# Designed miniproteins, single chains, continued (4): the designs that were tried, part 18

Each design is a single chain, and the fold is of that chain. pLDDT is the mean over its residues in the fold that is shown.

## One batch from the design tools (miniprotein)

Design m12593
Fold by ESMFold2-Fast:
Structure m12593 (fold): chain A 57 residues (1-57)
Amino acid sequence: SGAEEVEKARKALEEYKKTGSEKALKEAEDHAVRAVALGEVERATEIGKEANKLAKS
């Protein structure tokens, strides 16, 4: 479901924050895209913005 994809994206983003793993960042982005496709546009967009800010740091 969209909510499950949002949760997976958040978990991957938290892993990225802890480890700096590019694989975790990619997983967060991929799950966020799936969440948008499933109707969770607002929550997935928030995750995408946070990932973008962290990647630029």
Scores: mean pLDDT 81

Design m12594
Fold by ESMFold2-Fast:
Structure m12594 (fold): chain A 55 residues (1-55)
Amino acid sequence: SEARERAQNAGAGAVARNPAADAAGSKGAWLGSREGAQRNDWELGRAGAERGAAL
C-alpha cells in the first residue's frame, strides 16, 4: 500500500506542481509527466480490481 500511495503521490505531485513550468516549452517534461500519470492510472485500476475481486 505504501508503494502504491507513493507512486500515486509522486505522479500527481509532479504534474500538479509543475504544469505551468512544463507549458513553458519543456518537451522532455511533458513526456515524463505523461508516463508518470500512465503508471499511476494503472495502479489505481489495479486497486479497483482488487476491491472488486473481494466481492
Scores: mean pLDDT 52

Design m12595
Fold by ESMFold2-Fast:
Structure m12595 (fold): chain A 100 residues (1-100)
Amino acid sequence: MEEALERLRKLIEKTGDENLIKAFEEFLKNPTPENAVRLLSLILETKDEELIEAFIEFLVELGNKEIIDAVKEYLSLDSSQKELLEKLLEKLKEAGRYDL
């Protein structure tokens, strides 16, 4: 858990994007579906594949069903995110998260 969180934190800090850093801090203080979707939308706007992958790994380690369900719903609304949704589902299976 700590490894994926620290990797994500370092990658977010490296962007220098104050809005993204703030959204990440707000999510850590209050991990709600709404805050997770806001953070995801800002991460997707960076188009940084390494940052996007780190976020997916962090969600899988977090294992929060409500947050993962909200992220799946958000990604399903945009056909351009189909590959990312499939990657999330693959990572969840690999981690043994069959109920998420």
Scores: mean pLDDT 81

Design m12596
Fold by ESMFold2-Fast:
Structure m12596 (fold): chain A 62 residues (1-62)
Amino acid sequence: SKLKELRLALIQEAEEEARNAGVPQDTIAQLVQAQNEALENDDVLAFDDARVQLLKAINAAK
């Protein structure tokens, strides 16, 4: 679906931003995997929770 494609793009963008901000690779891998699993399961709440955690990690690394 178009929403799935947009969410995949959001995961890729956040992963790149996290790498550039210096977030630990293990943290990035865990939260990216959580977002991908939530997306495959159509679990909107799990997707949002994992995304927010990754964005918080990005802000903390700055």
Scores: mean pLDDT 86

Design m12597
Fold by ESMFold2-Fast:
Structure m12597 (fold): chain A 55 residues (1-55)
Amino acid sequence: SSREKLIRENEEERRLMLELAEDPSLSEFQRQVYLLMAGGTETLIETIRRSMEEE
């Protein structure tokens, strides 16, 4: 389904953001941006999963 695809895409984006945040050469600001983006994708995934519970 399109929702399953969206979940997969967001899971991949979250993984990439967390991986980027692990770079020790990053500025504090850049690291926090990646962590915030990863948190946002987690919230989106949970929202989509919840919407699928009745399908």
Scores: mean pLDDT 80

Design m12598
Fold by ESMFold2-Fast:
Structure m12598 (fold): chain A 100 residues (1-100)
Amino acid sequence: SEEVKLAKELLKEIEKIAEEGWENKESVEKTLEKVMEALEKGIARVPEDSELAKLLREQLEKVKEVLKNLPKDPEKAAELLRDTLVDIKKNLLDLIKKLE
């Protein structure tokens, strides 16, 4: 139940980050950094051996790889950010459904 509550809080935080949006490559990079901070904060608040902790560590590694390999073309960078946010939200929703 607490794990589900934390997953729902994190999902809402990721949705808020997505709603704030981005206008250029620099803001795409800033948005990815905000997502990383949200995931790191989430990891610090959950039991280390929980399903949520495992998922958040996997998502954090994916976001780090996306940021490291971000396309130079702003439109492609924005598309990759959108896909990354959709994937994170889907994985959080799937975990919430599994734990409920």
Scores: mean pLDDT 83

Design m12599
Fold by ESMFold2-Fast:
Structure m12599 (fold): chain A 87 residues (1-87)
Amino acid sequence: SANKEIAIEFMEEVIRLAEEKKASPAALAAVRTYAELLKHEIATHELSVEEIKAALDSAVAALSRVLDPELLAEVKRLYEEAVKRLE
């Protein structure tokens, strides 16, 4: 579904952004791990829009512990754009 693609695209953009901003090895590992977990959930389950939003919220909350404030602000901007594209 388009909603699953939006969620995957968001996580791919977060990985790209973290790499471009040269985030710490721990932050990069965390971003990649959460992206893979989300991709697996999306691939194996039929998720509602609310479940996809909840999964994205959970991922952003987890990343807030490892990303610097400037990078986190950009990730939150991407998150808001992704959520607006969901049904």
Scores: mean pLDDT 80

Design m12600
Fold by ESMFold2-Fast:
Structure m12600 (fold): chain A 87 residues (1-87)
Amino acid sequence: VKEEVLKIMEEVKELVKESLGDSVEGKVLLALIDAYTAAVKASTDPKAAVDSALTAIRLALDLFEAKGDEKGVERLKELEKKLEELK
């Protein structure tokens, strides 16, 4: 479970870098994703790891929706669904 969660977090991070990496908001979001990735790595409970990753994806979804990036939103929703399936 933790390895699958970390793989999804890397996909979220790459998507943010590609779409928003040059913006201040994108840089802040990348720092938050790194913080939640550290929380996943430190977690001793698979559910807590999934919940941390879901929080990171929801933050990314909010920003991508605010920017009108429909392709990014669709990809993030696919990753969110994969995380929900790990519960």
Scores: mean pLDDT 79

Design m12601
Fold by ESMFold2-Fast:
Structure m12601 (fold): chain A 82 residues (1-82)
Amino acid sequence: VKEQIAKELERLQKVASDEQFREAAQLVRDTFGGSNPQFAERVVEFLERLREGADPRELVEEDIFGSAVAAGALQGVLLRSS
């Protein structure tokens, strides 16, 4: 499971634009910010670190669930941008 999430984040890191990272961060805040603001900001931090070149495997080791949500948000933005 960790390896699968890390591979998805690595692929997304290589293909997503700065604008798509920003849209994914906004999607996370819109989805979780009202019910769980601390979780929303953690996932947004993971998206920002990923955009800045952070190792996806390090993020998954820190928080597997937050990493999965980050991957889902970014993938969702990429699919809508098509």
Scores: mean pLDDT 82

Design m12602
Fold by ESMFold2-Fast:
Structure m12602 (fold): chain A 58 residues (1-58)
Amino acid sequence: QEEDNKIAVLVGKAILELGLDAPEEEFIRKVREMAEKAGLDPQKAEEMARRVLENLRA
């Protein structure tokens, strides 16, 4: 659960840095890289990033 909260923060930072108009693949790449550097699960980060983008872009 703590890991999921940390990943959510990274997803938010990626959105802030790239903007909502950036390609999905660029978001996924950045979130995975940030998760790896933080010692978090990059697969969970990718899954959360995809879900967040789907909800925001609807």
Scores: mean pLDDT 78

Design m12603
Fold by ESMFold2-Fast:
Structure m12603 (fold): chain A 85 residues (1-85)
Amino acid sequence: HMPKPKTFEEVKEKVLEYLKNGQPEKARLILVEAVAAYRIRGDQEKADELIEFGRKLGLLTDEEVEAVRAGKYAEVIKKHLEKMK
């Protein structure tokens, strides 16, 4: 079993907290990292729910949603990391 660094609910709460604090780049990074982690370990349901959550909040574009679903999550993470600088 994998460690539990953050639950699904904790990820959503943290994303909303960053957005309320005016830190959308950090919100995107936390969300994309969580999606990638769930997808890598085969937890497709949680990955899909987080993708929908990010799309609803405007943190993921339709193109980024498609890229993550296609397994190109690393490129999306890299783009958001550069914006955090």
Scores: mean pLDDT 72

Design m12604
Fold by ESMFold2-Fast:
Structure m12604 (fold): chain A 86 residues (1-86)
Amino acid sequence: DDEIQQAYKELQELLNSGELTPEQRQALESLLAYDQLSRAGLPVDDRYLDTLRRNRDGLRELAVRYREKYPYLSKLIERALKELDS
């Protein structure tokens, strides 16, 4: 619970940083929607899944780049990508 709250805080800080491309912003916004819906036991809309699948490499690069600054966000990205890879 505390780890996921910290991950969401870190995700929001990164979204507000101005460091992201529009494509990276869309990928992280889709990640947030995916994680929130999945944790609520709700179906994830295909638009979010498609965005995450198209941006797998970009999300992996973000997880590596921000591992030190945003460790909980990095872990959240890595978990989501593992789940999407079945």
Scores: mean pLDDT 86

Design m12605
Fold by ESMFold2-Fast:
Structure m12605 (fold): chain A 71 residues (1-71)
Amino acid sequence: MEKAKEAAKKAAELTEKGVAEGKASGDPTLYTALSLRGIGDGLDVVLEAIRESGDKEEAKKILEEAKKAGG
């Protein structure tokens, strides 16, 4: 349970970082690209946590926590 919440929190942080870097660029194209990259990096963290869990039931819990935090 806590591991699922930590993965979701990390995913949210990576998404926020991408958006912040995009805003700091001052370029609309970079804003979009960096925001999408942050979202992708966040999803990769969730997928890694699922792989580490080793079972489908824990994978569902990780996805539910990610949905609460960033979806």
Scores: mean pLDDT 72

Design m12606
Fold by ESMFold2-Fast:
Structure m12606 (fold): chain A 87 residues (1-87)
Amino acid sequence: SERELAEQLFNSLPKSVGLELTIRYTSYALSGDEEGAIKALQELQQTILATNQLSPQQRQQLEQYFQRLKEQIREMSRLIKEIDSLQ
C-alpha cells in the first residue's frame, strides 16, 4: 500500500533527519502554518527520493501518499481556523 511504502522509506532515513523533518512538519501543522507544513513535507519527499532508487510505480505511490498528506494539512488548517472562530 502507499502508506506501507512511505513508512518503509521513511524508516530508511537517518533517525536524526527523519525526526527533525517530522517535528518541523508537525509543529507547522499544529500552529496552522499551512505553507510551512507543506514546505517541510516537500523537503521530506525530496529527501526520501534522494536516498532511495525507486521504480516509476513506487515514485507514483509515494507522490499519491504525499498528496494525501497535503490534503490532510489543508483540512487540519481549516479545522484549526474553525475552532478559532468559535472563541
Scores: mean pLDDT 72

Design m12607
Fold by ESMFold2-Fast:
Structure m12607 (fold): chain A 93 residues (1-93)
Amino acid sequence: MDEEARERFIRLLEEALLERIRASPSGTLTEEEVREVIEEVRQRMLEEGFDESLVERLAKEAEELVRKAIAASPSGVLTERDVLVVVHELRES
């Protein structure tokens, strides 16, 4: 169950972030835009009946990795490449 919830969260997050980036005129996302995507994924997981504590932990982990990626970015935004790195790190955790 926990591994299934984690993989679903990561898949939904990757799909939503890539969709947002590809719809963005700049091809990038700000920290605020990424937080909105994480909240959307969190709500979808809760609607599907996943455990609230598990979903909150996954969302917090994703927010930490995104914050670190943005802090390491010279422009303070995430590119498609940065999103793929964050997704990869989430899977390895």
Scores: mean pLDDT 83

Design m12608
Fold by ESMFold2-Fast:
Structure m12608 (fold): chain A 74 residues (1-74)
Amino acid sequence: MSVLERARAFAETLPPAARQLLLEVIQGLEAGVEISAEDIEVLAEVMRGLGTPEERVEEAVRLIEELVAAQRAQ
């Protein structure tokens, strides 16, 4: 399974608000939008603010970091 497929599958396990937020970030990366480390920190803070458990926030950050690394390797 690709990182992109794993990220989308993970997003589907989240509550609606957190799921929508993560899917929008994934879609942006697929469209070639560059995401900085600061953007990833903001994503984590917003997910925590939505009541997302820390373990789930850490997994989301890790998946997005993997996607960003893959984008930058091109």
Scores: mean pLDDT 82

Design m12609
Fold by ESMFold2-Fast:
Structure m12609 (fold): chain A 99 residues (1-99)
Amino acid sequence: GFSVALATSKVYETAVKEEGLSREEATQVASVVGSAGIGGEGDPQGRQYAIDLASSLPEDVQKKGIKAAKKTAEELKAQGNDLAATVAEQGLKALEEAL
């Protein structure tokens, strides 16, 4: 949905511009967020796939991804985009569980 696309795009931009991840690493982090957000809150299959994907990433990429997802969720929530903020928060939780 649009909220998933918005959250993944914003996480990608934040990961590249603020956390210094490469385009490839930022794409992987955005894919974790998208996988966690597909199907909405309470999708166990999407959540597990997101955790598995996050677990495949180097620890430093996971930590920077956590920062990018957290900042994105906070910014989207401040803008009143609760659906996209929830997608970013689901991605954040998947990245945190992978550590």
Scores: mean pLDDT 84

Design m12610
Fold by ESMFold2-Fast:
Structure m12610 (fold): chain A 78 residues (1-78)
Amino acid sequence: SPLVDEVARAAYVALTRSPGFRAAHGVTPEDVKAGTPKARAAIREVAERIFKALTGRPPSDEELDAVVERALALARAD
């Protein structure tokens, strides 16, 4: 879905390109590419915040899982 793709890209950019976000979550760009448990947890946290900001509601588990997998796919393609 376009919403999932937008949230996934925003979460990926925040975690991989913003040093402050990486430090706060203890996650490196390599962790995101590898899909480590800590990277998945950080993506879920950031994605939930972005999703709430964009839609005014929390994501469903299905939407959140889709965002995580899409963000990891973006990291692997990079």
Scores: mean pLDDT 80

Design m12611
Fold by ESMFold2-Fast:
Structure m12611 (fold): chain A 85 residues (1-85)
Amino acid sequence: EAERYEKLEREAERLLEEELARLSPRAQAVARTIREADREDPERGVTNREVAERLGLSQSATTRAGREVLEAVAAVGARLAAAEA
């Protein structure tokens, strides 16, 4: 039981690392900040404003990078769903 969940988590993390590695260094920093915030409050999530404040970026730069990160995460989710279907 636990082994099955651990295997799925490892596969999801591998795919996420692959997708994130294709993004700009700024988008990768945004992704790391989102993951850290998700560990603090997984239900609420993090806003682009909070990410901008943590990284010292402008709101515009954070919003643009955040869209790339969301697309990468969505792609990983879709790939996992398709593989299990």
Scores: mean pLDDT 74

Design m12612
Fold by ESMFold2-Fast:
Formats: sequence, structure tokens, C-alpha cells
Structure m12612 (fold): chain A 105 residues (1-105)
Amino acid sequence: DDLSPKAQAAYEKFAEFNREAYEAAVALAKAGAENDEVLRVYLTLLGKKLGLSEEEVEKIFEKIKNDEEARKKFEEFGEELIARIKAGEVMSNEELREKFLEIAK
């Protein structure tokens, strides 16, 4: 389905927020880095924008890597983010921060 104008605007706003982290992750993946390294760099750059500490980012990364429930929460967060963008909604930095910290619990 084609994105509605409202969904397109939501996508562009999220893409602007996500751009630096996404471009760094894509560049690393194109250079042949392992999936874990790509994810770590992505989470580090996004976490910095969200005011997460290096310790909080490392806990989130280790949980996604080693815990099936945390990995499921991360996947569900991604699905919710896409669904909200399709609905023309953008998560705030506060909501994004809360979702990432929930994965680390």
C-alpha cells in the first residue's frame, strides 16, 4: 500500500531522527561487519540522542543478544514503531527512551 501523506510525514520525521545511526550501521554492514557489531553501533548512536548512558546501551545490547524475551520485546518495539508511522504517528524521544530501557529490565 502507498503511504498516506500523514504516514509519509511521520516516516520522514523518524528518518531524520534515525539518519545518523542508520547511515553508520549501513556503512558498517557494507564493510562486512558482523550483525552484533552493526546493532551495537546503531544502539550506541541512538542511545546518545536519547540521553542513555554507555552502561544502559551495553545492558540493552547484551539483553537483545542473550535473552529471548528481551529480543522479542525489541522486535515488538520495531513492529509498534512501524505501525505508528503507518498511522501517521511519531514516538517522542521520551517514549523511545522508555521502550529501550524496558528491554534492559
Scores: mean pLDDT 82

Design m12613
Fold by ESMFold2-Fast:
Structure m12613 (fold): chain A 58 residues (1-58)
Amino acid sequence: MTGEEGVAYGREAAEKYGEDALNEMREIVTKLLKEGKTLSEAIQEAGRRLAEKYGVKP
C-alpha cells in the first residue's frame, strides 16, 4: 500500500471485524485500484462495503 492512512485503515478493520475482514479489505481495495480508483477512494469504498456487510463502522 501507498499512503499511511491506508495501512492504518486496514489494520483497524482487522481489529474491529477480525482477520477475515482484513483479507476482504485487501481484496476489495486491490479490485478497486484495478478499476481506476485512487487509493483513498478504494479504501473509503472498501470500508463502506465492510461496514454494510458486518454492520459496524470501520
Scores: mean pLDDT 67

Design m12614
Fold by ESMFold2-Fast:
Structure m12614 (fold): chain A 71 residues (1-71)
Amino acid sequence: MVKVAEIEATINGQKYNGGVYQVNSPKFGTYYEVRLGASTVAARASSVEEAIAEAEKNLSVFGDATVVLKP
């Protein structure tokens, strides 16, 4: 598992730092996960962009959520 991008998530006005990770699995192939601290908030996306979009969608169950790549 390799960290490929830094992200910032904002949920109900609170900021969280996280990352996008590339996973190579014998069972699932190559995919991307988004993690905030100890939590996986998106799993098995086919690209970094899809992982971020899935993370934002999944976090939206907790309120207003955005996920962006850090420069």
Scores: mean pLDDT 79

Design m12615
Fold by ESMFold2-Fast:
Structure m12615 (fold): chain A 82 residues (1-82)
Amino acid sequence: PETIIVRIVGDTAYILETKMPYEEVEKEASTSYKLVEETEKYKVYEASNGEKVIIFKPGVSLEEAIEFAKSLGAKEIIVEKY
């Protein structure tokens, strides 16, 4: 995958592995959501309904994304491949 996206809804983390380039995913997110946090590994966006959308930067593994979702308190993790 070129980009990993994590969406947190309640106690569930939805992890999407997509072939879309990071720059395209980030551009789409920035037009729809508010940027609330940026680190060396990811950007966190917040939707108007309070859902958090995390876009991981290139080089982050699926395993790192899963551990990150767990660190945010996710009780259930669903992985989708695109």
Scores: mean pLDDT 80

Design m12616
Fold by ESMFold2-Fast:
Structure m12616 (fold): chain A 98 residues (1-98)
Amino acid sequence: GGKEAGELARRLEGLEGALAAGGANAGMQYAGGTPPGGSRRDGAEGAEKATGEVSKKALEGARLALEGKTPKVGGPAGEAARYAADKLREIGDELEAE
């Protein structure tokens, strides 16, 4: 119904922002964007935490994409969401093939 469509739209906007921010943060830290004075290990730990949060948002976005509702996310976060959606669909197809 209309209320459900409105809730989904707001969630998609929230996911779009979260995925974009999380993806940028994870990519920056992982790709050698370690803060000046920080160790590479400290950057890797930060990237793992950010990646975990992005992964959760990507899975949520992937579920919406499987329902035909893809978040409007560009760049690395958008690619991660599409990749997660494709992998979930692939797994689903394999399970249905049994």
Scores: mean pLDDT 51

Design m12617
Fold by ESMFold2-Fast:
Structure m12617 (fold): chain A 91 residues (1-91)
Amino acid sequence: EKLEKALEVIEETVEQYYEALKAGDPRTAAEHIARGAQEVSKLLDSPEAAHAAASAITGRPFSVDESASEEEKKLAEEVEKRAKEIVEKLK
């Protein structure tokens, strides 16, 4: 399913992001975040979900836009929750 594939992309992005940071390469780390967010957006057809994933990986707070549809809110919140779980396990 698309959500599971997006979560795989998030896991790969988390690993690549932290490896780049450990190597002292913040530019490459930022490029990994941008690529991962773009892939999540394409897979889920949701810029909100991509924003939630990027925020979770970089440790930024995330809140869903109140004007978003109920489906968009649910998807973004699920992605944020699952991305935080992935970050917690991999750091």
Scores: mean pLDDT 81

Design m12618
Fold by ESMFold2-Fast:
Structure m12618 (fold): chain A 95 residues (1-95)
Amino acid sequence: MEELREQVRALIEKNIAANPDETEQAAEMRRLFETHPDAVVFQYLAAQRVRAGQELPPEVEALLAEGEREALATGRPDPVLAALEEALRLLEAAA
């Protein structure tokens, strides 16, 4: 996982360098990766699996749907971030 976090960090920095006028977005991206690295790593892995034609495990899809529903109900991002972090653990177990 440490190597994967470094790969995701490098991709974030590459994307920031490609969009130099998005300074506030760059700061938020770095902050999110520092505070919730597993959530960001999961989003990267999920996107790669979907692009490769691989399905996400049904328990991961259910967890993400519940987190999104709770976030919409409360107006807080915390349930989605928690769901993404737990989804990474489930995705690792499925590998």
Scores: mean pLDDT 76

Design m12619
Fold by ESMFold2-Fast:
Structure m12619 (fold): chain A 96 residues (1-96)
Amino acid sequence: MSPEVLEAAGRFNRAYGRLKGEALKKGDYEVLDLVTEFGNLADLVAASLPTDEEQVRVLEESAEAMERALDLLLKGDFEGARRILEEGIRRLRELL
């Protein structure tokens, strides 16, 4: 794995951990399940892509989506957070 992919993976893992932790604290198991599915799928898709540039792109876009979902969850917008995660999952599935 290239240094660029490792850096992107680091951002993704931080966003994933923060979002998962917040969902767990709020007891929103629907969001927690979506975060877990999104995180696992993003990691799988990124690892399956042939170029470092594509891997970085998927990891960075996935991190951004999780960061947006976290912001909404912290503001109490559970519907908005779920919508972002569902859209992220849909887009990742299209890459498989």
Scores: mean pLDDT 85

Design m12620
Fold by ESMFold2-Fast:
Structure m12620 (fold): chain A 77 residues (1-77)
Amino acid sequence: MIDDITQQITDLVRRYLAGEISEAQYKKEMARLQKQLADALLKNPNFIGIDRKSAEEIAKRIARTIEDFVRAIEAAK
């Protein structure tokens, strides 16, 4: 589940940078995926004892890392 959500974030960033979606749609979908990632972290048995605030912070950091990575690859073209 987490891998599927991180792949969706990667795909979303690529679509936005390719001009395939609007900025408004990008922001809406990114917020949805960050929430889904936080929920997935809370449900993962490997992260027993993590609180919601920590899960939300981790989800935001993962999303930022993916965005920065995809932007760096696209900028190098």
Scores: mean pLDDT 80

Design m12621
Fold by ESMFold2-Fast:
Structure m12621 (fold): chain A 90 residues (1-90)
Amino acid sequence: SVKAFLEELDKLVEAGKISEEEAGVKYLQTVYGISKEKAEKLIEQEKKAGTMTEETKKAFLNEVLGIDVSKMSEEELKEKLREKIEEIKK
């Protein structure tokens, strides 16, 4: 499950086997189906910004997932992300 995967990543970070950045990349690849290159770009941009605005988050989701999220509610966005995660897990 996603939860078990996240718990495993947390343990690897705590053990010093991977960095927090590497864990973030693996999380984005597994949960959102983002390519390694796009995931690394997102992590790099987070490090530069310190905080992501809602507009920045929506822009990244549009760019990396190919979903137009500009007019979506939080509930609709959550459902679309869930559908993409399930599609990629198959």
Scores: mean pLDDT 64

Design m12622
Fold by ESMFold2-Fast:
Structure m12622 (fold): chain A 61 residues (1-61)
Amino acid sequence: SPRQAEFDRRLAEIVARYNAKAQEIRADYEAGKLTPEEYQARLRALQDEFAAEVKRAVDEL
C-alpha cells in the first residue's frame, strides 16, 4: 500500500540517522572522551529516542 511504502522509506531514514549517531558515540568512547558508564548511558538514551521516533512514524501512518 502507499502508506506501507512511505513507512518503509521513513523507517530506512530513521535507521540510517540513528546508526550515524551510534557511530559518533562509539567514536567518542574509542577516543577516550566517554567513560564506560557515560557510553552505556548515551547508547541507552539513543535507543529510547529511536524507539520514540519509530513509534511517532507508526502513529502518523
Scores: mean pLDDT 86

Design m12623
Fold by ESMFold2-Fast:
Structure m12623 (fold): chain A 61 residues (1-61)
Amino acid sequence: PVTDAEVSPDQTKEEIEAFVRRLHDAGVRQIRLVTRSESIRPDVEEVGKRFPGVVGVEVVP
């Protein structure tokens, strides 16, 4: 099953990475990162590339 995890536009890249690592350590293996801001997309996508458990990045209105 895929877990949707919302990333706040106020989070830094380091905070996003720490968040994904916490989910991974908790046993979540398939993560879709969701954000409401296009401005943070590059940081979210960069973090997603570092974790094979991240299966997608989505920007929602």
Scores: mean pLDDT 80

Design m12624
Fold by ESMFold2-Fast:
Structure m12624 (fold): chain A 53 residues (1-53)
Amino acid sequence: SKEEDLEEIKSEIPEHLHHDAEDTYLAFRNTGFPEELAKKMAIAVLKEEAKHK
């Protein structure tokens, strides 16, 4: 589940941010968000960061 979620996050963001995918996902999970919400939040945050490069 976690590994599948991480691969889905990576597929939605640029390759140069793939190394941040796990840390961002885990940050939301540690805040208490369920897996589905943590995944969506991680994708949203990393897509925004992609614009700064």
Scores: mean pLDDT 79

Design m12625
Fold by ESMFold2-Fast:
Formats: sequence, C-alpha cells, structure tokens
Structure m12625 (fold): chain A 78 residues (1-78)
Amino acid sequence: SAIEEGLAALGVFSAALAAHPDVAREAARRGDELLRQGASEAEALDAVIELLAADPRIPQEAVDAFRRAKAAYLAATE
C-alpha cells in the first residue's frame, strides 16, 4: 500500500509493527481505504496514527516515531 511504502521508506514501520503485524495491516487498510475515498495523504496518515495510538500493544514511543515520520514524509512529498 502507499501508506506502508511511505512509512517503510522512513524506517519506522519495520521495527515497531513487526511484533504486531495484524495491527499494522488494519492500520494500513484504514489508510488505504481513506485514500480510495479521496482523502489526502495527510488525512490517511492521521487515521493510521490514530488507530495505532488506540491499540495498547503499540508503545507510545512508536506512535511518536510515526508522527515524526508522517511530518518528514509529507515535507518530502510537498
């Protein structure tokens, strides 16, 4: 997915989500669904981060890393 490729390119995706691949897939699915519905990449990435933040299996440090990765990714694509 475009969201997974973007996060993986920043090196954040592989470490934090490898331990919880079911959560990673659901978050990516939600982001990809929003992109298919015409949402921006920023909106799709926000939804991914919110879903990850809501899951107690994902540590806060990983969520914070995703927020930083989102900012870097969007800056690079703008």
Scores: mean pLDDT 72

Design m12626
Fold by ESMFold2-Fast:
Structure m12626 (fold): chain A 78 residues (1-78)
Amino acid sequence: MKEEKLRKRAERLREEYERFLEEIRENPEETAKRLEEEEGLSREQLPAVVAAIEAMIAGAENLDGKGGAAKAQAIIEA
């Protein structure tokens, strides 16, 4: 049944996002430098990226119906 595979995929995506947030939290300078080199994201944009990912994780867990909940749900269901 596909439901179990969707749950595992959602768990993997959540772990990847949580790991990314942890990387930023533990090594903000290194992570900012890597994002600038690989994605062209300036350090000034990093807080917005963090906020977006945090909103997606929170939305996926609580489904509060505002501010990214629909996108978080789509990721979990995809």
Scores: mean pLDDT 63

Design m12627
Fold by ESMFold2-Fast:
Structure m12627 (fold): chain A 74 residues (1-74)
Amino acid sequence: MTLTVETTVDPAKKEVTITITADDGTVYELSVREVDGKLVGSGKNVTMSPDVARAANDILGRQTQNAVEELRKQ
């Protein structure tokens, strides 16, 4: 299984968006934003296959951490 992961930082919104596209064309999107000094995550509810969900979990942890550090530089 192949996953394409893209991380986008929007400085104007102080928001980080992580997009995961599976080989079957399924797209999962997670947005993280800082509100009142706390990180708040929001995601689109998408039904994922178990293999995509497992791989996404491993990737999301690292990508979210790196993206949050980039967001905090502003």
Scores: mean pLDDT 65

Design m12628
Fold by ESMFold2-Fast:
Structure m12628 (fold): chain A 100 residues (1-100)
Amino acid sequence: KKLLEEAFALWKEMAELLAEEAERNNDWELLKEIQELYEKYSGELEDAMEKKDYAKAKETLLKAVDELLKLAKESSTISEETRKRIEELAAEVKAKVESI
């Protein structure tokens, strides 16, 4: 449970970092995609955690991480510095999830 909560917090940090750079670069299309992805997966993760369905929470979080990584890699407005930081956070999330 605690590791899932910590991993979820790191995933939220990934989304916030991407959203901040998208907003800074006036990439409103990317910002909307990040916000929609954040709302979808935050809702699914919170629901799974409330129901104590930790297997579903782990699966959902891994999918959420991969979708943020895809947005970061495919975007032309995201800097290499931010991409590297997102990749580092993604690796930390995956390590925490796998240790559960």
Scores: mean pLDDT 84

